# Designed miniproteins, single chains, continued (5): the designs that were tried, part 15

Each design is a single chain, and the fold is of that chain. pLDDT is the mean over its residues in the fold that is shown.

## One batch from the design tools (miniprotein)

Design m16491
Fold by ESMFold2-Fast:
Order: sequence, then structure tokens, then C-alpha cells
Structure m16491 (fold): chain A 122 residues (1-122)
Amino acid sequence: SKFEEFKKVLLEQLQEAIATLRALLAQETDPAVRAALEAAIQEFEALLEKVKQAKTLEELQLVALLAASTLMGLLSQLDPASPAAQTVRATTIKFLTAMKSLSSGPFAEILDSYIEQVKSRE
């Protein structure tokens, strides 16, 4: 079903994003950047649990928007020229593109808007 495919891809994308953020955290020495990465990881862990409990496509779409918001919020706290910002930007675009590929109508338009916002902040 559309629900099961969206749930599967969202779980995979959240797990991949968590792994990427943990790898960045392991190499980061700036305390402010470390705190921002830790906060984003904690939020993604909470969203992963929400996906497991979700019963509707609308609940999964809300989690996807919250994940996008978390990544964009993290990106806004990073120096745009830093390797960490480049990795978070790539992760955000990959996440949004994957979720958009399974979406249509107004929800897909929201994800497109987020992709353009992330690209324009280079």
C-alpha cells in the first residue's frame, strides 16, 4: 500500500540521517555544533519511534515534515561553508527528494518548496 511504502522509505531515510549525523558528531570539536547535532539526533530518534506507531499516511507525512524542519533548523545553525553544513544540506535534499518521490498533490508541493529553500541557502 502507499502507507506501507511511505513508512518503509521514511524509516530507512530517518535511520540513514541518524547515522550521518552521528558520524558528523564523532568528528566535531566545536561545542555549539556538537550540541546542535546531538539535539537533531535526539529529535530524529523520537521521530523514528513515532513512525513505528503511525497508523495513517497523514501521521507519516507529519513526521516527514518534522524531520525536514529539524534538518533545516540544524543547517541554519551551521557555518554554510563548513563540511558539516555541506553534509547536512546533502542529507536534507536526499531526504526530501526520497519523500517527494512517494508523494503527490499539496504534500509534494510543500516538499518541493523545502528543497528550493535548502538549495537557495548555499
Scores: mean pLDDT 89

Design m16492
Fold by ESMFold2-Fast:
Structure m16492 (fold): chain A 58 residues (1-58)
Amino acid sequence: KEKIIQIVEEVLGVKPVGLDDNLYDLGADSIKVKKILERIKKETGKNLTELELFKLFK
C-alpha cells in the first residue's frame, strides 16, 4: 500500500495522502485516476479498477 500512496501523492501533487482521504476531494479527475492506475500497473504489476482504487481511500 505504501507504493500506491506514493503514486497517488505524485499524480495529484498532494502530500501527505492518507487512507482516510477521498481521492475526489484531493482533486482527482478521470484523467488523473487513469494515470494513477497506469502507474500502479507499471510499478507493482497490479491491475486495479477505478472502484478498487477508491475502496482503498475513504
Scores: mean pLDDT 74

Design m16493
Fold by ESMFold2-Fast:
Structure m16493 (fold): chain A 87 residues (1-87)
Amino acid sequence: TPDYQSVQSHIQMYNNTQNGYNDQINQDNQVIDMYTDNSQQNPQFSDFYDQQISHNQQNIQTYNQTINNVNQTISHMNQVGQQIQNN
């Protein structure tokens, strides 16, 4: 059975992983904003910019799915940590 310190170390690793994906989402949103602005300024290239926006939106969806899975794992690890402390 993992001790409390081991559980906390694993939670820290998952929190760091989640922060990494949130940083990627923030970067992808900045790229989407840039392409959206460029599409408005250069409507002749709108199809190209729309494809790039769509690609980044798909990446964000994938990162959000991974974050949700990580959050569920963190929640489970927190439950285990509480059980170790309360027993």
Scores: mean pLDDT 83

Design m16494
Fold by ESMFold2-Fast:
Structure m16494 (fold): chain A 60 residues (1-60)
Amino acid sequence: MEKELQEEVEVGLALMAIGVAKSSKSMSKEEKIKFLRDIKSKLESERAKKILDEAIEEIE
């Protein structure tokens, strides 16, 4: 129950981070990738990490 709730919260965080990176006009491509990788390093959910990996691949 708690583990499942934490996973949903982290997936939401990952999606918000991707939205921020994609909508930012002030960040370079390299800065967007760094930002998303930094968020990934702080998350425990494998599902959230995979979502971030897919977003990083799209930006690269």
Scores: mean pLDDT 80

Design m16495
Fold by ESMFold2-Fast:
Structure m16495 (fold): chain A 77 residues (1-77)
Amino acid sequence: LEKEVKELVEEIDKLMSTLPPEKQREAASRLTASYIRGIGVEIDLLLAGESPEKAREKGLEVTLRDLKALLEEIKAS
């Protein structure tokens, strides 16, 4: 999961470099939001009594889904 997130971020970053500045700022904002959302899920699960390892995994799964959606949107533009 962490490796997949890193690889997607690198791919998104490379594609963003080919976009106009306005679209780059929009994509960067959504990239940040994807991480924040994943962290929120991890924290919520930890507070609910989930193990740190499983909470982290579930948070990363949410971030990964959001990043895949962002990559597809950038490619489809």
Scores: mean pLDDT 82

Design m16496
Fold by ESMFold2-Fast:
Structure m16496 (fold): chain A 80 residues (1-80)
Amino acid sequence: SRLEELAAEAERAFAAGDYDAFLAAARELARLLEEEGRAREARLLLAGAQAEAARAKGDEEAAKKYEEEARAIIAEAAAA
């Protein structure tokens, strides 16, 4: 499936240290999830991907920001 192809692409890019390609694949995955009505999952996936990329690059401030966004989305889901 296209989702599996994009997930594999993201994993390969991350392993190669290509965080721009990793985030591009994550954004396309999020777009497809939104098209399927899975908007909250799309937002959570993108926040998580941005946090992982930021941590891998040593950007602790950006990593914390995206981790907080991910936690807020999880809390939103629990309240719905």
Scores: mean pLDDT 87

Design m16497
Fold by ESMFold2-Fast:
Structure m16497 (fold): chain A 68 residues (1-68)
Amino acid sequence: KELEEKRKKIIEEAKKYFEENNKASEKEKEKIDLVSKLQEALENKDWETAEEYLKKLKELGFDFKLNL
């Protein structure tokens, strides 16, 4: 039950990072690499790996300006 909700949250948050990464002309290497790995993990349905990459992206200071 919680696992299913967690997976949906990972997918939703990952989409936000993909949008942000696609918009930027200048990118940090680590940020680009993490977004790429996150996308691959999601395509492989590796939810644990996807969650770890998502957490690393948050640790790099991806604050949602409106909701944090």
Scores: mean pLDDT 66

Design m16498
Fold by ESMFold2-Fast:
Structure m16498 (fold): chain A 69 residues (1-69)
Amino acid sequence: MRVTQARIAEVAGVSRATVSRFLRGEELEGPEGGEAAARIVEAMRRLGATREQLAALPGTDPAVVDAVF
């Protein structure tokens, strides 16, 4: 079991690019953006992602790790 951008995208039902943008601290604008962000956070929760695992993902902004946990 690994927390990867691909697995988060699969569980959240969004594209891998959307997960990458979220992890980089980019804002997902509009009603769809807010829903996508919520789905990504829920996917991380369902996968049992730890703060350490999230921080280890390529390009992850530390502020995003703090916001999710």
Scores: mean pLDDT 74

Design m16499
Fold by ESMFold2-Fast:
Structure m16499 (fold): chain A 81 residues (1-81)
Amino acid sequence: SVEEMIEELRKLIEEAKRLIEENKDKMSPKEYAIALASLAVAGGALSFAEMLKERGADPELIEKDLRAEIEFVEKLIEEIR
């Protein structure tokens, strides 16, 4: 469901944020800035999905966008590891 995907994306964002802070000493200033910018983009996408849901947008379209964002954050986590 859209609700389950929103919760999954929220959890992935929090995990990515924690991993970035735990690994910041292994990152260049540029890598750290890009990781933080990526988190900001993902957070914006989460907020946008919540707004679309409230406005009665098509659940299938919201789920498609959320799947792409979930994949994006999962890739970010793998890149940090």
Scores: mean pLDDT 85

Design m16500
Fold by ESMFold2-Fast:
Structure m16500 (fold): chain A 71 residues (1-71)
Amino acid sequence: APAKITATGPLTDEEIAFAIALAEELYAQGVPRERILEEARRVADEYFADPEKREHAVIIIATRMEELYAA
């Protein structure tokens, strides 16, 4: 099981880059557009213990996946 990030507050630049990489991996795995928010929430919960970081990660992951589908 992946170790959870326990820091609090908004995502750092490194954590944003990590969330973008997670979004690209979900897209590569064929997660359909209709499941973006569900899978973003699942993955954010897996990696982030802090609710604020989790919510921010969901936004970053969902936004990046929507961009990949629009391209």
Scores: mean pLDDT 83

Design m16501
Fold by ESMFold2-Fast:
Structure m16501 (fold): chain A 68 residues (1-68)
Amino acid sequence: PLTPEQRALLERALENIEKTKDLVVAKAAIHDLLQLNLPPEVRALLEKAYQETDLDKQIELLREALGL
């Protein structure tokens, strides 16, 4: 499972991505999250999100990483 600190960072990133709706902002935020020592399941979802060109699909993958 995510630590409370990691969860807060992912939630903040998701909120910012949903508000800005900018693919460049989304990729930058995901890149920063990938620098963390994330659980393998969460890391795999974020790596997949980073490769996506569709913002809605990136948001879906981030929500899945949070268990939403």
Scores: mean pLDDT 85

Design m16502
Fold by ESMFold2-Fast:
Structure m16502 (fold): chain A 89 residues (1-89)
Amino acid sequence: APSPAELLRATAAELKALAREAHASTDPARRAELLARMQELGGALLEELARLGVPEEERLRVAGLLSQALAAVEAGDLDTALALLEALA
């Protein structure tokens, strides 16, 4: 099984790629699908961190960064989204 640090880095990298694709997309349906994928990936990350015994304080930090990053992507603020996702790892 991956370590929490490896999982955070891998998930951050995938979320950054999805954020860039969402920002580049001119299709509202495609943007919605990419945002839904980011939300699913973030939820799966939080569940796996809990399963691995990561402390609640750290899981709340990750949840806060994910929530803010998703809001930034929805607002079209890619730079803020990428900075928040960078802070995951």
Scores: mean pLDDT 89

Design m16503
Fold by ESMFold2-Fast:
Structure m16503 (fold): chain A 90 residues (1-90)
Amino acid sequence: SALERLKEQIEPVAKEVAEKLIKLAEEAIEKLPKTDFSDLSPEELREAARELRRRMETLAEILRELGEEELAERLKELAEKLVEILEEKA
């Protein structure tokens, strides 16, 4: 199936992609508290936080399926911190 072919192609690079995403999330955690969101409504910020959580949880599940448990948990931890920052700005 197409999904089986994608898994075969993605699996060798999943760790590298996850490590890059973790670094981007760490950078965002440093930058977001210093970012001015005054042009966005509290509702827009809460919606962004919900969507971010959903997408990061989906990615963490994919990483777990690929056997990358530690990267999945780290990604989930960083996602929760990002969501908390966005909700505090709301």
Scores: mean pLDDT 75

Design m16504
Fold by ESMFold2-Fast:
Structure m16504 (fold): chain A 96 residues (1-96)
Amino acid sequence: KLVELAKEFAKLLLEVYGEEIKKELEDGLARLEKSVEKLKAENTEENKKRLKAMTELYAEAVKALKELLEKGASKEELEEKLKEIEEKHKAKWEAE
């Protein structure tokens, strides 16, 4: 589920930024998949919470990008919204 959400997020970013970032997105996805495999291999409660937090972050980011793209939002608006989501989830994780 997390890797699927990350792939969908990457597809939306390609639509925003174009083919110029395709290689960077592919490399980023490969790194994420390896990180997810490591977290699953060490099946601790902490790692389960981390995977859940990452899944929630990507799900919210994908939803926000889809809504903004449908409304014809600018690249700058998309970047600001993604930064807001990232900061929100970071604060929530640090508080818990």
Scores: mean pLDDT 78

Design m16505
Fold by ESMFold2-Fast:
Structure m16505 (fold): chain A 74 residues (1-74)
Amino acid sequence: MTPLLTAASLLAAEVTQDDEVTLEIRKLMESDLSAEEVVKKIQELLDKHAVGSEGDKEALLELAREVAELREKE
């Protein structure tokens, strides 16, 4: 889990250019929410705050889904 969470956090920092938004995205990935809710909430944050490309946003959503799914398997 840690490598995926780290990769997602780094990509979130690149996509948002905002430490507060990046921290909020990380908290969502570490939350007890379902993978679907995590991806949805992160997509809403990216729609409001992202300055990166669509490809970077899609990559971040994919990593966030993987992190949340791995947490659900615990």
Scores: mean pLDDT 75

Design m16506
Fold by ESMFold2-Fast:
Structure m16506 (fold): chain A 101 residues (1-101)
Amino acid sequence: ELEKMADYYDKLGKKYFEQKKYQSAVNAYELAAMYYSAAHGPDHPKVAEALLNMGKAYEKMGKYDEAIKYYRAAQEVARRSGNEELLAEAEKFIKDVEKKK
């Protein structure tokens, strides 16, 4: 049930992002992260993915400090989960967004 709810909100967040409804995407991804964390624990790769997607949405809104905050949260979860691909992705997004400040 919790994972099914997380998948629902993850898909909803992606749909809102595609529609350029970035605040709605953030809200949906936040719920996805919460439900993935409840289902699998806070250090699961899907929690990192949801946090990374929240960062991407904030970056699209020009909210670079919020984007960095969520990219760093995703980086920490990815590191704890041992997911090297998500870790590298989060580090790249942090470096890229810091250049825009």
Scores: mean pLDDT 90

Design m16507
Fold by ESMFold2-Fast:
Structure m16507 (fold): chain A 97 residues (1-97)
Amino acid sequence: MREELLEGVKKVAANPYGEVRVGDYLISSNPVGIIFVEVSESVAKTVEELKEVAESLAPVVKETGEPMIVLSPVGLAFVTLNKKTGEVNIGIFPKIE
């Protein structure tokens, strides 16, 4: 797992109005405990690359417990922890146009 992403998530989770950039990832949060990760076309040009981004964040979600929504030019990804089972669930919602 990328230590920089984990550190960034921990910072924004501790400050709901906080925002941090980790490379090409813009990480922010809200008071409801949802973390947003905005990525550019340089990171996710295809739905497959978006899925890879979401999968790379699964260990971060598992460690922090904080749900994440990936915002990309090709769609959205939801990365959530099932607190009852400890399993990470990934949903990919591609742009149709």
Scores: mean pLDDT 76

Design m16508
Fold by ESMFold2-Fast:
Structure m16508 (fold): chain A 96 residues (1-96)
Amino acid sequence: MKELKLEFTTDEKNLSYRLEIKVKKGDKITVRVTAEDGGITLRVYDKNGNLLGEAVLDDAKEATLEFIAKEDGTYLIEVSVSKPGAKVTVEVKIEK
């Protein structure tokens, strides 16, 4: 199992963050985002830019997306929050 954890605080210029992950076909990926004030948009894209999953939460403090990689490659995780000054934690677990 491979685990990545990223913590950041939003500011007025940076409300969106992108993380690239390298995966192999058949990997189970779990993305969990926690923010203090909610207003979270979480999107996951495959290597070709196709949207694999989306969670839009206006009032929730946590969003989770789970998917299985259909092909090898670099996948993109995009996290956006609606407010500056929010502390955000992104956890990615890759299980083979």
Scores: mean pLDDT 75

Design m16509
Fold by ESMFold2-Fast:
Structure m16509 (fold): chain A 70 residues (1-70)
Amino acid sequence: MLRTVRVTLKEPASSEEIGAALKPLPGVHAIAMVDPRTFLVQYDPALTSAEAIRAALEAAGLAVESAEEV
């Protein structure tokens, strides 16, 4: 079953920057922007995790304020 994590960044980022940061991760199915700092990531928990998603964003220079499963 797919899961969703809500991510809030410390600074705003474009959907293109977020997509590029998550591109190396397997199992990311969809990204939906809620506001300039907040977005939802739908992922396959068999292939990735909310922690891996957070780590990929941080590695791309996107500081994460919170990441919560919804």
Scores: mean pLDDT 85

Design m16510
Fold by ESMFold2-Fast:
Structure m16510 (fold): chain A 86 residues (1-86)
Amino acid sequence: AAKNYEKAAKTYEKLGNYEGAAKSYEKAGKVYEKLGTEENQNLAVKSYEKAAKLYLKIGNKEKANEMYKKATDLGVEDLKRAVEKV
């Protein structure tokens, strides 16, 4: 499912449909986040960052800020997990 949203997002970007791309990366991020593995959390962060940049490009600052917050929160959790093992 998440891979299909990433493929859709890349297709939308090639077509210049930045709104469709942003929504597709947001959906990919949500699916990766729910899968809960370290690899999937990293993929969720990247997906949310791409969505944020695209939302910002189309002038949707509210959605861009929401996506950046999700990416930051997940990135902090990855850092905490790394520190807890030391």
Scores: mean pLDDT 76

Design m16511
Fold by ESMFold2-Fast:
Formats: sequence, structure tokens, C-alpha cells
Structure m16511 (fold): chain A 60 residues (1-60)
Amino acid sequence: SVELELEYQRLRDELARLTGVPIHPSMSLEEVRERLRAAGAPDELIDRFIQTEKELEKKK
């Protein structure tokens, strides 16, 4: 949905601004979590981002 796409984009931009870590489509969810956590991103934001990505994936 448009709402999930906007939330995904917002969370991605916020995490990139906080950490400077690029997120590539080829990265696994575990790899994304590991890199963002290592860069000091809040667990709450990481969890919300991963959950939003999972919800978007279910809409295939």
C-alpha cells in the first residue's frame, strides 16, 4: 500500500541520516539489522524498518 511504501521510505531516510549506512536491496534482513545496530541506530527504528520491509514483501 502507499502508506507502507511511505513509511518504509521515511524509516530508511531517517536511519540513513542517523547512521550514514547505505541499505542495498541485495542485503538480507539480518545483514541490515547487524550493520544498522553496529552504526548505533536505535533498536526501535531498526525493528520498525525490518517489519515494514516484511509487510511490503508479503504484497508480492
Scores: mean pLDDT 77

Design m16512
Fold by ESMFold2-Fast:
Structure m16512 (fold): chain A 104 residues (1-104)
Amino acid sequence: MLEQIKELLEKLKELKEKVEKATTDEELRKLLDEAEEILNELEKLLKEAKTEEELNLIKEAAEEIIELARIIMEKSKNKLLINSAIALILRAIGLLLEIDLKLE
């Protein structure tokens, strides 16, 4: 599990670099969709997470998703893409809240 979470976090950091370099809404949409797939995997891993180390890494990954989506919102003027990025941010915030409840 820990190795899986670290791999997803590395993928998110790579996606963030790609988002920073992306120049088209088509590129940004593909990167947002990849980040959403990673969020779906993190949601599943959170249900199985037992250690504080695992929870903290999922938290870091969720924070990376929020930052990635914010960059997309800043770079795009496309309303549908911006709305998709907002939806992803809200889902990631929900994940962070669930993690905070488990860290007690």
Scores: mean pLDDT 87

Design m16513
Fold by ESMFold2-Fast:
Structure m16513 (fold): chain A 72 residues (1-72)
Amino acid sequence: RKERLEFLLKYEPEIRQGIRDIIRGVEVAYLKNHPDLSEEELKAIEEWRARMEAQTDANLEKWVEKVKKELE
């Protein structure tokens, strides 16, 4: 199962981008389905997206550090 962790580390940049694409897709879908949102609601959605992207980056960095330590 070490091979699985090595594979995930090698493709971490693609995984990170894929997660970001999903987050952006959720934002776009929500905006499309709710065209009558106020300016305050639009800002809240943008802040949610930015927070989710930042949290994803932080979680992936912690995961990469943990996996690298386990592979040593």
Scores: mean pLDDT 78

Design m16514
Fold by ESMFold2-Fast:
Structure m16514 (fold): chain A 64 residues (1-64)
Amino acid sequence: MGLTPEQGRAAARRLVEELGASEDAADAAGTAYSSTGSPEAAGRQVERLSGVPAEAAARAIAEL
């Protein structure tokens, strides 16, 4: 399920502000979130790129 690009950008901003993810990793995770509708998919992406734990990232996005 796809979300809007605006929702992807909100997720990316949340990951930078709450978890200190790098802007490029957060942007990739935000794109994954808007494309899949899955906080877990976004969490895996930011963990792969920046080492932020996937569970913490998914939880932060789910709180939006």
Scores: mean pLDDT 81

Design m16515
Fold by ESMFold2-Fast:
Order: sequence, then C-alpha cells, then structure tokens
Structure m16515 (fold): chain A 68 residues (1-68)
Amino acid sequence: SPQEELAEKLIEETRRQSEGKSPEEVWRLARKTITEAEETLDSGTYKKVVEEMIRIVREHERKQRELR
C-alpha cells in the first residue's frame, strides 16, 4: 500500500542518516521520523514505524557502548 511504501522509505532514510551518528543524534532523528509518521500514516502503519525506530536506536546504543 502507499502507506507501507512511505513507512519503508521513512525507515530506510532514518537508517541512512543514522550512519556514523551518536546514539543521542540517532534518538533525535528517530523522534523526528516518529512525528512525521504520526502525521502521515494510519495507526497500524505508524506503530510499525515506531517499533523499527526503537530497534534502530537500540542497535546504535549497543554499538556506541564500547566507546564509553
């Protein structure tokens, strides 16, 4: 569906922009994507985007923990 395509695009763009960023910056990007998804997507598709944003943030937190 057009909404699922938009969700996939938002997720992929957030992953791309998160490359080489700190967990704090990734969290900021994820929150921005969640806000955009809330305004543009239905509740079911929005929930999927939120779950994926949390996953991206957790992955970056784990990778950056080694630097602390």
Scores: mean pLDDT 82

Design m16516
Fold by ESMFold2-Fast:
Structure m16516 (fold): chain A 118 residues (1-118)
Amino acid sequence: KEELIKKGIEYAKKGAELAAASGTPLGAEAAKYAELGAKYLEAGDLKSGAEHLKKGLLLATQGVEQGVMPEAPVKYLSEGLRYVYEAMGDEIGESLAAMSRAVAEIAARNGYSGRAPP
């Protein structure tokens, strides 16, 4: 649990650094929320930490969608949030990865069903 929180903080701080490095207003705001999230995690408040990291992630994602930010901050903040949810006993992060794999396996099985007529 403590090791997962430590990883969450590490990824949150890296995500904040990369978001701030974008030089954009959205990146600066995402970095601000990610840094607040990391501070809450360091204080042992996982719920407030997760809430602030989620807000930072949403702002960084908006920046990517607008073409004004790179994808790297989104990747780091998403991983940080996943570690925090795992530390809380929340399976959301693991469930997202499992769901993605299950969808890919269903698509592969449907593709191998031979739906093309001769």
Scores: mean pLDDT 73

Design m16517
Fold by ESMFold2-Fast:
Structure m16517 (fold): chain A 90 residues (1-90)
Amino acid sequence: GPLPAPDPALAKEHLERAIEILKEAEKTTPEEKRELLKQAVEHAKKGIEAIDKGDLQTARRHAIEAFFLAAELGLDEAAEHAYQAVLALQ
């Protein structure tokens, strides 16, 4: 059947929540992983910027990158929010 319609507003809320969790996690993230944390935040922010421009393909790619980086960091709640953004963007 057809894919569900994209929900960019929901995707943006999930990426904003992922950014909040990632920023809070900076306080407890080891120095050697801080660059990955910064990359996860940057991808989530670029995803939001792409949503605001109506570029849902670019937004989805950035949400996928934020998901993988958050998962690699073991930040399961941030990874889940990034994943929900991917699903909302299709």
Scores: mean pLDDT 90

Design m16518
Fold by ESMFold2-Fast:
Structure m16518 (fold): chain A 87 residues (1-87)
Amino acid sequence: MSPVERALAFFRALLDHLRAQGLRPSVEALADFAVALLTHLVREHRLSDAEVAEWLAGLARLLREHGYSDEEVARVVAAVRAAAEAL
């Protein structure tokens, strides 16, 4: 598995666990966690621009699968993109 695939699998497992507990993370909490994971991936694994794009696309799909609206997904993705551009 690529570092991106592994990070997305971890994020999915976390969201599945929280959903099982009846917990739905806020857009702000999702953005903070996604930014932290992206920062780790860029710094430790030296992600290419293509891998960053894969991370953003995978994150958007995962959030939609977990019942987040297109507006909520767009807010999380925008925050993560801003963080990626600053790295």
Scores: mean pLDDT 84

Design m16519
Fold by ESMFold2-Fast:
Structure m16519 (fold): chain A 93 residues (1-93)
Amino acid sequence: AKEGKEYGLRGRKLGLEGRGVEGGRYAAIGGSLAAKAVEDGGDLKEAAEAGKYAVRGGREAALSGDREGAAYGTAGALSGIGALFMAGYKGPA
């Protein structure tokens, strides 16, 4: 979903700013929205884009240097990976 992509992008920005907990939470929401879009019969390409951005956002949040952000960022990235798997995406995240 378009919203999932926007959440993933916000998560990446927050992670790059060192706000790992907040960035990871946004990435996790993005991944969950992407997975739900697949489940609800939405556009798989749009869901895959949202999943990719959730993975990227979660990764930057995990790498933010924030100790708590590492856990939240990892959860966000895993949520995005799950959404990509559900969407049938076979390329790099």
Scores: mean pLDDT 77

Design m16520
Fold by ESMFold2-Fast:
Structure m16520 (fold): chain A 74 residues (1-74)
Amino acid sequence: LEELEKELEELVKNAPNMTRDELIAQVDAILKKAGIPDEARDGIIREFVHAYDNNDQEHLELVKEAVVWLVKKL
């Protein structure tokens, strides 16, 4: 959990310096490592991409927090 949170925090901080494809690949890799099922990963990736496309750093932070909270319940 702590590793997932740290990796997502680093991803969100670096998102402005990443391409869209790099963001998608890194989010998917982090979520796979955390054991998130394919269906849930697709939804989470879409939320990160939506925030990224809107250059919305606050929304990226909220998506990160939501994912960490979701994993705590599993």
Scores: mean pLDDT 81

Design m16521
Fold by ESMFold2-Fast:
Structure m16521 (fold): chain A 68 residues (1-68)
Amino acid sequence: KVGDLLQELKKEYPELTDEIAYEVADLIAQQLVDKGKVDEEELKKLLVKKGISEKKAEEIAKKLVEEV
């Protein structure tokens, strides 16, 4: 489940706070309702906007897309 993966990713990426994880989960839920799929580029953009480096944001976004 996405929530379980986000909790594990927080252990690997300390900069992924509960606030950021909540916003990521909300974006995923919104995209699944609206489009039936998750946009990896939009997830990456959100993570970078929240202060996560582009390299880490790319890694996190890829792992999240593979989970959903």
Scores: mean pLDDT 81

Design m16522
Fold by ESMFold2-Fast:
Structure m16522 (fold): chain A 83 residues (1-83)
Amino acid sequence: GQPITDQDRDQIVSQANSFTDTNMNTGIQGINDGNTIDQIVNQMNNNINTISSTYSPDQSGYFKGLGTDGINNVTTTLNSMMS
């Protein structure tokens, strides 16, 4: 594929940050509603695949990397709340 431009990276980073913020709020609500961390993580992984499918292959790879880092941060926060 074509290399990702700096402008594309900035847009993808912005979207990944919004994705992480949304999943943090949804994850906290999910815990309060009695869902398990595994159920919440599975839903977040499905959401990454849905969003990344709208990108080109190279952009999709970059978004998935950032989105996975976001999910790891959310998962760490949820685990700390359950401890």
Scores: mean pLDDT 82

Design m16523
Fold by ESMFold2-Fast:
Structure m16523 (fold): chain A 71 residues (1-71)
Amino acid sequence: SMEEIERLAREAVERLLAFEAGRTPPERLLDLSDDELLALIETLMGAERLAGVDKAALLREVRRLLRESLR
């Protein structure tokens, strides 16, 4: 569901920003390919939690939230 995707995307962004705190600005995360960004999210959250999730929709929502972090 979109609600589940939004919840997972918010958690993924929180974990990405915490992991990269002081190391990588959010704009650098947006430079990652879909495969690279998904691999990093799976590492931080666990691949099993993303099983059956629309990964393309998740990545679109993660990128949207990261762009909002630039404002």
Scores: mean pLDDT 80

Design m16524
Fold by ESMFold2-Fast:
Structure m16524 (fold): chain A 120 residues (1-120)
Amino acid sequence: SPALEELRELLEKFKKEVEELLKELEKKVKEAMAKAKTPEELQKEVGELYKEFSKKIRELYDKLRKEIEELLKKNPELRKELVKLYHEEMQKILDEIKKKLDELNEEVEKRAEEIREELL
């Protein structure tokens, strides 16, 4: 189905844009970990980076949502198939985001503890 292929292309584009934002976040978090002098400075900087990341992800999601709503309007007979594909692929993307953020949080917490020990 052309509509199912269009949805796959929209989701693949969204996934790639999310992956690029995650790479940029990881880079900036690692720079913050290297430069921070105190645990409080690290936590504050990482918190701001996560807020910026969340805002950008929301903007990408809002754009994707509008494109999918238009696709559903044009293809009402395929709504069930389109919604199913969307949910399956979106869940995978959200799971990957959660995994990467959990990994980064673990690295940040470990680095914060190392900085605390260096200040003693």
Scores: mean pLDDT 88

